# Ledger of designs, part 65: designed miniproteins, single chains, continued (2)

Each design is a single chain, and the fold is of that chain. pLDDT is the mean over its residues in the fold that is shown.

## One batch from the design tools (miniprotein)

Design m6376
Fold by ESMFold2-Fast:
Structure m6376 (fold): chain A 82 residues (1-82)
Amino acid sequence: DALSYLSLGNVYYQLEKYDKAIEYYEKALAIKESAEIYTNLGKVYYKQKKYDEAIEYYEKALALDPENEEAKKNLEKAKAEK
């Protein structure tokens, strides 16, 4: 299910296997769109120094959940890199 793929994405993110993390987050997203999945995709792109993509995903997270504090904080950090 979406939570299982999200958990696998989180494991690969912690292992710094970012391509695998993206793969599993995208599988989770295909089952259920959520602010948490978009925030985690943004975090992966940020770690890859792909700040434009990170910003896009944090903005998608905030479109679903405007009160998401992690997405707000990480959006500000990504914008500061530009």
Scores: mean pLDDT 88

Design m6377
Fold by ESMFold2-Fast:
Structure m6377 (fold): chain A 83 residues (1-83)
Amino acid sequence: MKPELPEELKKAIEDYQTAVDVLERNIKALEERLKKVKDPKAQEGLKQRIDFYREMLERAEKGGKDIIEKLAKEYGVPLELFK
């Protein structure tokens, strides 16, 4: 059984996982759409959107980890769960 975590830390972990999952799903959907379109302008727009979501994913991963680390330190919870 997973240890009982403070509610704020649980929510931060859940929000992080949800944000990552949503962004990854959006990237996959856009990549799949990119394979089906033949118009160069549509391909360019899809590539830009994919790059945008990839940047958001990288920022979400970084920011989410920073928030989780901050809360874990405030509540005295070891960060080993993320290693």
Scores: mean pLDDT 77

Design m6378
Fold by ESMFold2-Fast:
Structure m6378 (fold): chain A 56 residues (1-56)
Amino acid sequence: DENVKKALELLRKGDLVGAAIHLLKSGLTPEEVAEKARELGASEEEIRTLVELLDV
């Protein structure tokens, strides 16, 4: 998903708000976000952060 890819890029740049906005636009569940981020080469720490941004 393009939104998960952009969210990961923004997270790596320190833009947590931008990352959160793109995750919300994806419409994916936390589990689906974790799977897509893992496919994109995200670390387990990055995956946890992205999932936490969705659970607010």
Scores: mean pLDDT 81

Design m6379
Fold by ESMFold2-Fast:
Structure m6379 (fold): chain A 65 residues (1-65)
Amino acid sequence: AVLEVEALAEKHASNPNATLCALAILSGLEAGVDPVVVAQKCVVQSKKNSQPDAASLAEEVLNNF
């Protein structure tokens, strides 16, 4: 659910290895963008930027949506 995705992103917003992904998901929700699409793009970008915690966050978002 959207609220569960929002809570997960907020939880990880303070993690420096996942903060870019978390903020992108929160920003996307505010703009009315599908959080699944944002999470998938975040995983790809996180792998390129060597941020393994961001990939984990994105997987949790996908599993709880």
Scores: mean pLDDT 73

Design m6380
Fold by ESMFold2-Fast:
Parts: structure tokens; sequence; C-alpha cells
Structure m6380 (fold): chain A 82 residues (1-82)
């Protein structure tokens, strides 16, 4: 199970990696990259396919609580909307 520190690191990285005005694809890439850097997901090639990104994010999120997984995604979405 990922630690609280890994989840907090992923939230911070998701915000830092997501640019204001980011597309859904760019948000997905930022979330997956943040999870990889935090040690929640295995290092993989970041796909340009939104469905493949969603599958990989879902696999990483299966190791998290719903609240933890949604908090990382919400951090990226908030940065995109800034």
Amino acid sequence: MPTKEQVEKAQKLAKELTKPGATNLEVGKAVLKAMIEAGIAEEVEISDDLEELGEKIGEAASKLTDDQASSITAAAIEAANA
C-alpha cells in the first residue's frame, strides 16, 4: 500500500506538472507521471492515448483509497483550471 507521504508527494507533483489550461490528455499524463515519481506506479512510457492512460492510472489507483486517488486527480484538475 502506498504511504501517506507518497500520496502527498503525488498531489504536489500533479499540481506542478499540470499547466493552466491543460487538456484532459495533459492532465492524465501529469497524474500518471506524478504517481510514477511518487513510487505509486511503475515507470512506464506515457501514452498519448487517453484510454491507455486511464487504464494505467486506474491500476495505480487500485492501490489507493478512493479519497487518495481522487485527491491526486483533483490536484491536477485544480492546476489546469488556474
Scores: mean pLDDT 80

Design m6381
Fold by ESMFold2-Fast:
Structure m6381 (fold): chain A 65 residues (1-65)
Amino acid sequence: LEERILELLKKAGKPLSAAEIARALGVSQSAVSRALRRLEKKGLVVSFRKGRTTYYALSSEGLAA
């Protein structure tokens, strides 16, 4: 799942919410949220809040080159 999330974020080229990622990958939001927590802890993804919504984007370490 983590690998699929990273691929989706690269393809989208923009920050996505957990709900958007869950819908795009056809998985539960709880599964996506857990995977995003692990990716953020590894430094591959960064999170930021815009109003009441949390968005996720690739870090420099999550991008090849």
Scores: mean pLDDT 76

Design m6382
Fold by ESMFold2-Fast:
Structure m6382 (fold): chain A 62 residues (1-62)
Amino acid sequence: MEKEVEEALREIEREIERIRATEPDEKVRERKITILETAAALLRIGLEIDRELEERKRKLLE
């Protein structure tokens, strides 16, 4: 699960790079990059929450 999120984050970084290289409209480029950066930030927060939930789950099984 963690590795899949790390791969998704790398894919987002690659898409940002592609948009910078291929999107001629500066306004559209800026918007798309902002959306992708926001998605990446949310994915990182989700990883932290998932780690805390797994820890609590282990304690409940005791």
Scores: mean pLDDT 77

Design m6383
Fold by ESMFold2-Fast:
Structure m6383 (fold): chain A 66 residues (1-66)
Amino acid sequence: SREEALKLVEEAEKEGKPVLVFISGNTLTVVYGDKVATVEFESPEEARAFAEELKEKYPNVHIFES
């Protein structure tokens, strides 16, 4: 869920560690260490918008698109 993805991003920010965000079509996956959260959106544009919002708010977010 979006809430689970945000929780992982916030945990990474608090710990000063990188968090990876992967976009594949309309699916966004957040990876922090051995923890993973997946969010499915209605469109690829919505997935990208969410990832860009995360990167704007959290400097430790790194986005990869395939």
Scores: mean pLDDT 84

Design m6384
Fold by ESMFold2-Fast:
Structure m6384 (fold): chain A 75 residues (1-75)
Amino acid sequence: SSELKKALEETEKKLEEFFKTLREDPDNQTKISKLYDELVKAANKTLLLADDENDEESALKAGEILMKALNVLVS
């Protein structure tokens, strides 16, 4: 659906902003924390929409985005 596509695009955009902030402003923990929270919320919305539509491909993409962000934080 168009809603699911928009949610996935928003999630991808938030991942890019998160990585950009880590590179350009790595000491700003407050900003990083807020961007991570927004990314997690966007990814979860996309996952719920993908589950409702039985769209496994979109669910996998959203999960991969979330895993990429999490891996940066735990390394």
Scores: mean pLDDT 85

Design m6385
Fold by ESMFold2-Fast:
Structure m6385 (fold): chain A 99 residues (1-99)
Amino acid sequence: LSEKERAIVALSLAIIGLTVAYNAAKRKGLEEDAKVLEEARDRVSEIGNRVEQSTDPAEIRRLLREAAGILREAAKKVKDPEIQKMLETLAEHLEREAA
């Protein structure tokens, strides 16, 4: 896969993970966590759109780091430890793809 294709896959996995976490938070009645996850998903989705339109590898790497930062911010705000761990793991994956 090209660097851009790998970036798109990594961001898609992050969006799927955020959606899974959001649904889990909603089922558990974790209203505040659900809101944090919804906001993070929207922000990561916007970055995904920007990656799709980019032809600059340096910009793509910067956008992946920005998405990882969003996930790390969300991990600090959510209270559920399983969701925190999942967000940290997704952020680490994005950071590796940005290297």
Scores: mean pLDDT 90

Design m6386
Fold by ESMFold2-Fast:
Structure m6386 (fold): chain A 67 residues (1-67)
Amino acid sequence: MRAATPELAAGAKEGLREAGAEADDAQARAAAQALADGGSRSAAEAREAVAAMNAEAARGLIEVGAA
């Protein structure tokens, strides 16, 4: 699996906020890990992908990355 970068985690955190799924730094890193495993490569890409989700889908991304 690809390692999540701090930049990807920052993008995921902003995307989660925009989707209505409030997240702390650990949850944002979990979401970033799921996005990295799915092939996301930049903070901007991660933010846009998550921001386009509804809150339920965004929360699911956190759970996948935390597993």
Scores: mean pLDDT 73

Design m6387
Fold by ESMFold2-Fast:
Structure m6387 (fold): chain A 55 residues (1-55)
Amino acid sequence: SEEENKEKALELVKEAIKNPDDEDAKAKAVELYSTLSKEQQEELKEEAVKLGLEA
């Protein structure tokens, strides 16, 4: 489930970037990212930075 949560978080972040006018999708992606474990956040950090989410 941790691996699945990581994949879901990354997918939601990518979707938020594709739809910048969808503030709800962006907020949901930020919320999900912030609820991940520190280890998962570090693994997604580089991708999150590329997608406009700064840790």
Scores: mean pLDDT 67

Design m6388
Fold by ESMFold2-Fast:
Structure m6388 (fold): chain A 55 residues (1-55)
Amino acid sequence: MPSLEEIKEEAERYFTEQATAAGLSEALIETIVRAVREEIEAAHKAGKEVKFKVL
């Protein structure tokens, strides 16, 4: 199973690619990536199992 750091890196890469493909601004892409990282960290801190699947 990937580490928390690997999950965060893969999520950042995935959402950056998707947001860029959708033509979103750099500021909005940064906001989305930050929100995703915060959510992953919050879920881990709360003792929840973090699973991330990229397709």
Scores: mean pLDDT 72

Design m6389
Fold by ESMFold2-Fast:
Structure m6389 (fold): chain A 69 residues (1-69)
Amino acid sequence: MPDADSLIMAVRIALERGDLESARRAFEEALRLGADPARLRQVLQYVAEHSPIPESRAEARRLLEELDA
């Protein structure tokens, strides 16, 4: 079974590819498995600031809002 750390990496990889559906699914599963919110926030902030894909930056910001809710 994927661990929480693997799912954090899956979120990053999906966002780097512009696969927003896979990114959301991996994000939800990471939270369900008790992933460290600080590590998720770090990955999402990095994508939001540095991704060349506008859709991935927007999704990263949306996921950050969900993480803080």
Scores: mean pLDDT 83

Design m6390
Fold by ESMFold2-Fast:
Structure m6390 (fold): chain A 59 residues (1-59)
Amino acid sequence: SMEDIVNEIKKMIEKGFSKEKIIDYLIALYVKETNQGITEELRKKLREEAKKLVDSLEK
């Protein structure tokens, strides 16, 4: 669930993982859930969205 993903991100932040590593984790989850490859354009879009999510959870 989204709640489980949010809790996992919070744990990664608490453990001192970099934002880049957390973003990579979120992109990997998207690939796993969709069973699709990622285009370079979609990856850039997902990076921006993941960045917003991580920034929101750090506050």
Scores: mean pLDDT 75

Design m6391
Fold by ESMFold2-Fast:
Structure m6391 (fold): chain A 65 residues (1-65)
Amino acid sequence: SSLNEKILKEIEEVLEKYKDEIGGAARLAIEILEKYKPLSDEEKLEILSAKSKEELLEIVRKILE
C-alpha cells in the first residue's frame, strides 16, 4: 500500500543518517512504525535484533505486511 511505501521511505532516510549506528536506527524505526500502528513486544525485539540496515529493512517489510 502507499502507506507502507511511505513508512519504508521514512525508515530508509533514518538508516542513511545512522550508517554506523544500527541500534539508533532500530530505535527510530520503532518510533516511526508506532506513529502508524501499535507494535508488539516481539516485533520490537525483532527490530532491535537487526545487525545491518538491510536486515532492519527486511524486518520492517515483514511487519508492514
Scores: mean pLDDT 80

Design m6392
Fold by ESMFold2-Fast:
Structure m6392 (fold): chain A 60 residues (1-60)
Amino acid sequence: MKGIYRVKEDYEAKTPQELSLKKGEIVEVLEEVTPDKVKVKSLKTGKEGVVPKSVLEKLE
């Protein structure tokens, strides 16, 4: 699941390990953490954190 993804819906971090994202933001997926969660880097802020795979849409 590595690559560039768009955030499909706003996500609010629930733990210090998670990242809050706004719909339309572009992120780089760095690694899979669990079957349903990935570690991403925000291209806007440079911050890294974990988010659900369900809020991301793969860009080409």
Scores: mean pLDDT 80

Design m6393
Fold by ESMFold2-Fast:
Structure m6393 (fold): chain A 89 residues (1-89)
Amino acid sequence: MRDELEALLLAGELAEELKDHPEVQELLEEKPMSSPIELMDVAMYIALQDPERRAWLEANTTPEQLAFLEEMAERGKELIEEVKKKREE
């Protein structure tokens, strides 16, 4: 499916760009064997929480692509919350 493939490629590029982000590093410290998909989900959540990155994504994606990216971001949010809870123990 074209929109999902394009969204996944964009998420992969954002994961590479955001690999040094503190929340990504925190995930890798708690889950060193995190999958590429988990890293993409987290990167998408981080990107959508940044107003400038979110505005760019809204301008450069279709509504279908944005919906897919927001679904990925929701998974990334849950994963970040899980990692934060584990670190606060």
Scores: mean pLDDT 77

Design m6394
Fold by ESMFold2-Fast:
Structure m6394 (fold): chain A 65 residues (1-65)
Amino acid sequence: SKEELEKKLEELEKEAVRAIIQGDYETAIELLKEAKKIAEELGDEKAAKSLERGIQQVEELLKAA
């Protein structure tokens, strides 16, 4: 259902933030990519674009590490 997808999206975003704080950028990228797929399934273009920007930012952090 839409409600289950929205909850999963929120959980993936929270997990990605925790991974970033811990310096686990590879895990954060995977979680953000899953979150983006769910945002696309929901038709939430704004969320999908925000998640794409987040992925790019974390990829730059991984390169700098």
Scores: mean pLDDT 88

Design m6395
Fold by ESMFold2-Fast:
Structure m6395 (fold): chain A 64 residues (1-64)
Amino acid sequence: LEEEYERLRGLAEGHRLRAESYEEGARSNPENRDVYLQLAEEHRRKAEELERRAEELRRELEER
């Protein structure tokens, strides 16, 4: 469970970095700004989902 918690945290960070990359793309390419921002938002949502799963595992670990 602790290893899975760390894995989920790592995946969440990966998605946050991708979101930041797409946000930078939006600044560099104004013609496709909306597309890049949509992709950034999708990755931020995935990061939030993974963080919620990690929090559930944290609660389980605290009960042990």
Scores: mean pLDDT 81

Design m6396
Fold by ESMFold2-Fast:
Structure m6396 (fold): chain A 62 residues (1-62)
Amino acid sequence: RSAEAQRLVDEAIEELKDEFPEEALNRAGAYAFRQALDQPLTPEEIRELVRKRAEEYAKKAA
């Protein structure tokens, strides 16, 4: 039931792995996964959500 959401999050993390630290991507992915469970999100929406959250987490860590 949540397998599709997890797959899309994993794909987004793989696409962004060279742009952001692994820690930031993992945290962003967890957030995006929870959002995808609450409502249907497109692959593009999930990728954008992971990207935006990874940027925020990376800035806070720096």
Scores: mean pLDDT 77

Design m6397
Fold by ESMFold2-Fast:
Structure m6397 (fold): chain A 90 residues (1-90)
Amino acid sequence: MVVERKETIKADSFDEAVEKAIELARKLAQEVHPDVAEIRYTAREVSPDGTVRLLLEALDADGRPIGTVAVEVKPISDGEFEVTVRVVAD
């Protein structure tokens, strides 16, 4: 199953936007997988236009991978970012 959520967020810095995006990713992952206990970072890519893509792994209480979360943070204007979160369940 694949679940996608897109939101426009306001942040004072790019780092704050990424932190807010990761929190949205955690919440969506827990909505899709009730057994999600933590999120592990696996990869980060930065595009020339300032778009950041993160690949995250959703873990259960025993530390076993149960899903993958892809996050994209795209700057759209001063202090505004488009965040796309995609949860993939096997």
Scores: mean pLDDT 80

Design m6398
Fold by ESMFold2-Fast:
Structure m6398 (fold): chain A 68 residues (1-68)
Amino acid sequence: SALEEAEKIVEEAKKKIEEAKTIEEVQRITHDAMSKLEELKDQIPEEEFEKLVKELEKHALRQVLKLL
């Protein structure tokens, strides 16, 4: 399902973000994942989409703060 694809995108992005060594790398990974999620946005419930986006944003912010 589109929801399962979106969840996989977020989980794969989270793993890459955790391994990222620069802020630029975190931004690139996050941007790529967001672009893929946007393609699925009309195929999944709004509430679930917002939850996945928020989770991705939180993970990116945590890694950025760790790299500062």
Scores: mean pLDDT 86

Design m6399
Fold by ESMFold2-Fast:
Formats: structure tokens, sequence, C-alpha cells
Structure m6399 (fold): chain A 60 residues (1-60)
């Protein structure tokens, strides 16, 4: 839901994870699920580029 996406973005921005917050917004525009957005945010924070690539392929 949009409320879950907004809450996730707000939490990431409050934590200073601006790169992860930006990616969540882009995935939302691409039609990704909230679960995919959470996984992508975690991967950005962890620096896991391989996991990010997997998630991107699921959405495209």
Amino acid sequence: SQAEIDALVAALEAAGDLKAARLVRELAKAGGTVEQMRAAADAVVAGDSARLGEIAREIV
C-alpha cells in the first residue's frame, strides 16, 4: 500500500539512509511490491549489489 511505502521511505530518511529511500521511491514507480522495496533497502544499507541486481530483475 502507499501508506507502507511512505512509512518505509520516512523511516529510511530519518535514519539517514537517503540512497535506500530514493531506491524505494523508484521501485514504487516501477510497480515493485512493498516486500521487494524492503529487501532492496536492506541490500543498499548492507552494500549488497548482487542482491540489488536480483530484485531489479524481478521488477523489470
Scores: mean pLDDT 78

Design m6400
Fold by ESMFold2-Fast:
Structure m6400 (fold): chain A 78 residues (1-78)
Amino acid sequence: FERLAEEALEAARRGVEAAEAGDREALLEAFREAERALEELGRLAREDPSLWPKLLETLRRLREILLPHAEAIAEALA
């Protein structure tokens, strides 16, 4: 679980860097990596309810990474 959470957070950070650089292709690749990791994290949490607090913490950290750069992300995706 922890490794997948770290993978999702690292992908989000790469996505932010790509968005700030205006690199839509790199941003989309990073988001696909984050999405894949989050999908697996969700599956694991569904099988083991004790993981839900860790999943919610990971989602909160993703928000903290992405929200300050929301305008750059929106612009890169336009």
Scores: mean pLDDT 80

Design m6401
Fold by ESMFold2-Fast:
Structure m6401 (fold): chain A 60 residues (1-60)
Amino acid sequence: TLPLPPLDEARIQRALLVGREANLRSKSPEEAAQRIREMLADEEKLEEAVEEARRRGLLG
């Protein structure tokens, strides 16, 4: 397990919500899980995931 930078817990939750939707649209849950891990490891990708979730209304 890679040590993650001090991320806002809300950002982690949003990334999980994006991953949940990706899992529903992906062929396998493994693909969604892998993408979540990459987003958590990459702050830039995490910001993109948050932006996407915001567009889809997943963040409320």
Scores: mean pLDDT 61

Design m6402
Fold by ESMFold2-Fast:
Parts: structure tokens; C-alpha cells; sequence
Structure m6402 (fold): chain A 63 residues (1-63)
């Protein structure tokens, strides 16, 4: 489900932030500003397709 996907991706995002592999500024650029390069980079770091990350962002914005 979209909720289970969100929970899994959020765990990966937190881990990547703690490891310094992504920054809060990059997350904001991708998730709030729609920066395509930041979105692509975060998807690569999290090991998911860009379409999966876009689905997650759309789900969170729908709440």
C-alpha cells in the first residue's frame, strides 16, 4: 500500500540523512521545490526508481 511504501521510504530517508548521504536541503529541493536533479539523486541514494519516489511524494501531499 502507499502507507507501507511511505513507512519504508521514510526509514531509508532517515538512515541516509544520519549517514550524511543526503542533506535536509536536498530533501526540501526534491519534495517541496520539485527540483528534478535533487529528486533523481535522492531516488538513486534510496535505491528506488524516480517514479516510486514521485508516488511517495504525491501520497504525502494528498494528506
Amino acid sequence: SDEELAEELERRIVRALLEGRITPEEVRAAFVEGDEEALRRIAEVLGVPVSTLERYIAYRKSL
Scores: mean pLDDT 85

Design m6403
Fold by ESMFold2-Fast:
Structure m6403 (fold): chain A 140 residues (1-140)
Amino acid sequence: SLKEKAIEIILKAVGDVLLAALAEEQMRHPEKFDEFVAKVDEILRTLYEAKEALINNDDEKFEEYVKKLRELVDSLPDTEASRVVKEAVDIAIDALNAIKYGSVEEAIKLLREKAKTAPVLLRSYLNKAIDEIEKLVKEE
């Protein structure tokens, strides 16, 4: 479905940002890198679990996964990489909510607004995701 494809594009963009954040954290804070990697992996898994709950209209599980994502990002160390991860995850949650309670078009609008104030790396991946989703909507 269009919703499933749009969510996949968004989660891929967020995943790419999270991988870039892993590289940054390894270079600047190697002493806690294994813990950071474990939390980022759990964040990625939980994002895909939230996608499945959304597609299956399982409101209770979707809310559980959103809560877990917020708890995971709040547990990250106070580093620049962690702030990028938190911002990317917050944007993903907002986009999933926009798709769940509105439309793919509302999610695109939200992503465009968030991209205006996002850090350069995050903004780059968001703009690529927006372009890919808009092309998908136009071809449907």
Scores: mean pLDDT 87

Design m6404
Fold by ESMFold2-Fast:
Structure m6404 (fold): chain A 66 residues (1-66)
Amino acid sequence: MVGAIVEAIEDFYPATDEEIALKKGDQVEVLGERTGDNGEVYWYVRSLKTGKEGWVPASTVQVIEK
């Protein structure tokens, strides 16, 4: 879903320097997608609020397309 705008449905706290923090309601642009070793989908995103880029679990965000 590269180029999609998605909204954080919950707060997310990064476990690594490659991940970014999100607050519930933060909007991010999806720049890339990766499936982890456990089958979990991660999205590489850019925060529209801060301009920071990093990985987040796809389960923490929802597409807000009208």
Scores: mean pLDDT 75

Design m6405
Fold by ESMFold2-Fast:
Structure m6405 (fold): chain A 62 residues (1-62)
Amino acid sequence: MTADERILRARNLLGTLPPEAGRAAQEALDAAIAARGAGNEEEAERLAAEALRLAEAAVAAT
């Protein structure tokens, strides 16, 4: 999965969560988007994977 695919999936999952439950995932997603904009592909992939992991964990916890 590319960073873009992980970002899209994390955004879709965050849209199903209340803001408080998705906060950590949203912070990781914002960082992934910023890293992508800066041209740091490795950091963007790492942060996008973290955002997706946090979003999936939040959905499972609610």
Scores: mean pLDDT 82

Design m6406
Fold by ESMFold2-Fast:
Structure m6406 (fold): chain A 82 residues (1-82)
Amino acid sequence: SVIDKIIEALKLREEARKLASDPNATLEQARKAMELYEESIKLLNEAFKEDPEKAQKALDTIAKARREGKSFEEIVEELKKL
């Protein structure tokens, strides 16, 4: 549950990044990217309320994997092992 919320938040952030990085993006698409980002923050807050230690461990796993240059897909697989 906690891990599923963090994986969903990570997926929403990736979708928001793709929408925001499109040079032909409309204002409407930019607004959608912001809404996806806000939903990701909400999911992270819910995960921390449910189990703060497990949520922190998941965020530490993401930070370490990013420093190691792992892809989005590899980070998701690392999280599934928690």
Scores: mean pLDDT 86

Design m6407
Fold by ESMFold2-Fast:
Structure m6407 (fold): chain A 56 residues (1-56)
Amino acid sequence: SEAAELRARLAALAAETVARVRALLADPNATQADIDAVHAAHEREAAALEEELRAV
């Protein structure tokens, strides 16, 4: 179903965000602003997918 596909995309987005944050935490040149940017991107993308999920 479309709802199942959207939930799978949301789960994949969460996994990708965890991987990005872990990579930044391992990078001695990464800043808090870099981490904040990843979180902000996740919130925007997740909100869009959740809105699509509500419409189904």
Scores: mean pLDDT 87

Design m6408
Fold by ESMFold2-Fast:
Structure m6408 (fold): chain A 58 residues (1-58)
Amino acid sequence: SLEELKAELRRLAEETGDEKLIASVEEALAQVDKEPDERAARAMLLVAIAEVRKAIEE
């Protein structure tokens, strides 16, 4: 499930074609990989996914 959320976040960013957004997502994914608490890591991913979706909606 954590890997599925990471894949979804990366997919959403790539679909925008926005290089800055893609770079921000890769930074967020690197921070998630350093998070030892799985619940905190999932929360970080859900927040990042919501932010990317909001950016697409403006």
Scores: mean pLDDT 81

Design m6409
Fold by ESMFold2-Fast:
Structure m6409 (fold): chain A 82 residues (1-82)
Amino acid sequence: MGLSKDEVIKKIRELLDKLREAIDKRDWQEAIKYAQHLVFMSFLAVPDLLPIASQILQAVQQRDWDKAREYIDKLEKRLEEL
């Protein structure tokens, strides 16, 4: 992939924003789509984020919106440490 690490982190932040919007609207299909994309981006470019991204996807699949938000906050904090 032709993106720098910083550009990938920027794309992950954009995905987190879209995922938060989908969760706030309880749009399960969009939330799943963005959570899956987040897992893919984490796997390819920032493997340290993969466990948290996978937890977000699992919470979204279970429609546990509160857990999904908790894991998104944790992932966002981890991004600031990179």
Scores: mean pLDDT 82

Design m6410
Fold by ESMFold2-Fast:
Structure m6410 (fold): chain A 65 residues (1-65)
Amino acid sequence: GADAAEAETLLNMVKSAVKSSKGKLSTKNANDIIKKAEALMKKTTNPKAKELAQKAIDLAKKSVK
């Protein structure tokens, strides 16, 4: 569904940014992704979208530090 596709897009954006930045993300980019993923998790009832959004949040948090 649309929520799962949005979550997958967020996860792929984190993966791409991490690859391009030698495993680093700017705090601003990480916060923007986390904010969008958290908003999606609050609104969606799709378990797959929640799983993918959580992975995006986890990777973004890990990649800032």
Scores: mean pLDDT 78

Design m6411
Fold by ESMFold2-Fast:
Structure m6411 (fold): chain A 70 residues (1-70)
Amino acid sequence: SVEEKVASLSPLEKAVLDTLLEKGPMTARQLAAELGVSQSTVSRALRRLEARGLVERLPGGYYAVAPEVA
């Protein structure tokens, strides 16, 4: 379930997901600035979230929470 997936996230992955839920679609650069981490760190977290079906990649380098999660 979505709840089980969210419970198994790292603190960074959960922070990325929560930020996208609150603020809407963001780029890896914008998420890195918001969370105070490197873009490479955020990009790794986003790839893991995308692989788990929790976020979607959008045109222009944006990411959003998957529709079934939002």
Scores: mean pLDDT 81

Design m6412
Fold by ESMFold2-Fast:
Structure m6412 (fold): chain A 67 residues (1-67)
Amino acid sequence: SELEELLKEASRLTGKEIKSPEEAIKLLEQKIEDLEKAKQEYPFLSPLIDESLERAKKLLEKLKELL
């Protein structure tokens, strides 16, 4: 199902095993916060961090739309 694929992608992005949409949302929000902090600490990596941020934010939006 689409939900199962989104949960697998969230697990890959966060590096943690995720079994529920609610857990995925929480961990993705934490990952986004961590990436924003990393961007402030390592501005020369902004293009790579921005790519990861966009992926995480889009995945979070899709999960929220399914709930």
Scores: mean pLDDT 82

Design m6413
Fold by ESMFold2-Fast:
Structure m6413 (fold): chain A 72 residues (1-72)
Amino acid sequence: SDKELEMQRVNQANQIAAQAFQDLLAAPSEEQQQAIEDQALAQITSLVGEEEAQRLVAAVRHAVAATRERRA
């Protein structure tokens, strides 16, 4: 059903976002961080569209920034 396919795509997008969060926290350089964000955005866009992908990647970016501020 359309509902099951959409839920499967959303679950995949969320898994990519969760992995991007971990990869960004481990990335030592700004260049590597940008590459991770660009790859995640492209993959999530293919699953759920550009608007939702931009929202998810922005949420990951904010979560990474908040986590780093707490560690500083």
Scores: mean pLDDT 87

Design m6414
Fold by ESMFold2-Fast:
Structure m6414 (fold): chain A 74 residues (1-74)
Amino acid sequence: MSAEELIEEAAEAIEAGDYKKAVELLKKAAELAVGDRELLLRIIGLIIRMVGDGKTEEAKEIAQAVKEALEAGA
């Protein structure tokens, strides 16, 4: 599964209220999106959405993975 496919499936999981699945998918998407700023920004958009949904701890896990991907791609 590509990073784009993982992001799409994660968005569907969020719509379904399956935040555990969304976290697993977005952490994997961040690993695959190293060096791809546009994909990492899409993941950040979903993090912001999860914070808005009150899922702050789940959002923090994904934010850490995105931070690591940005540092690895620099």
Scores: mean pLDDT 85

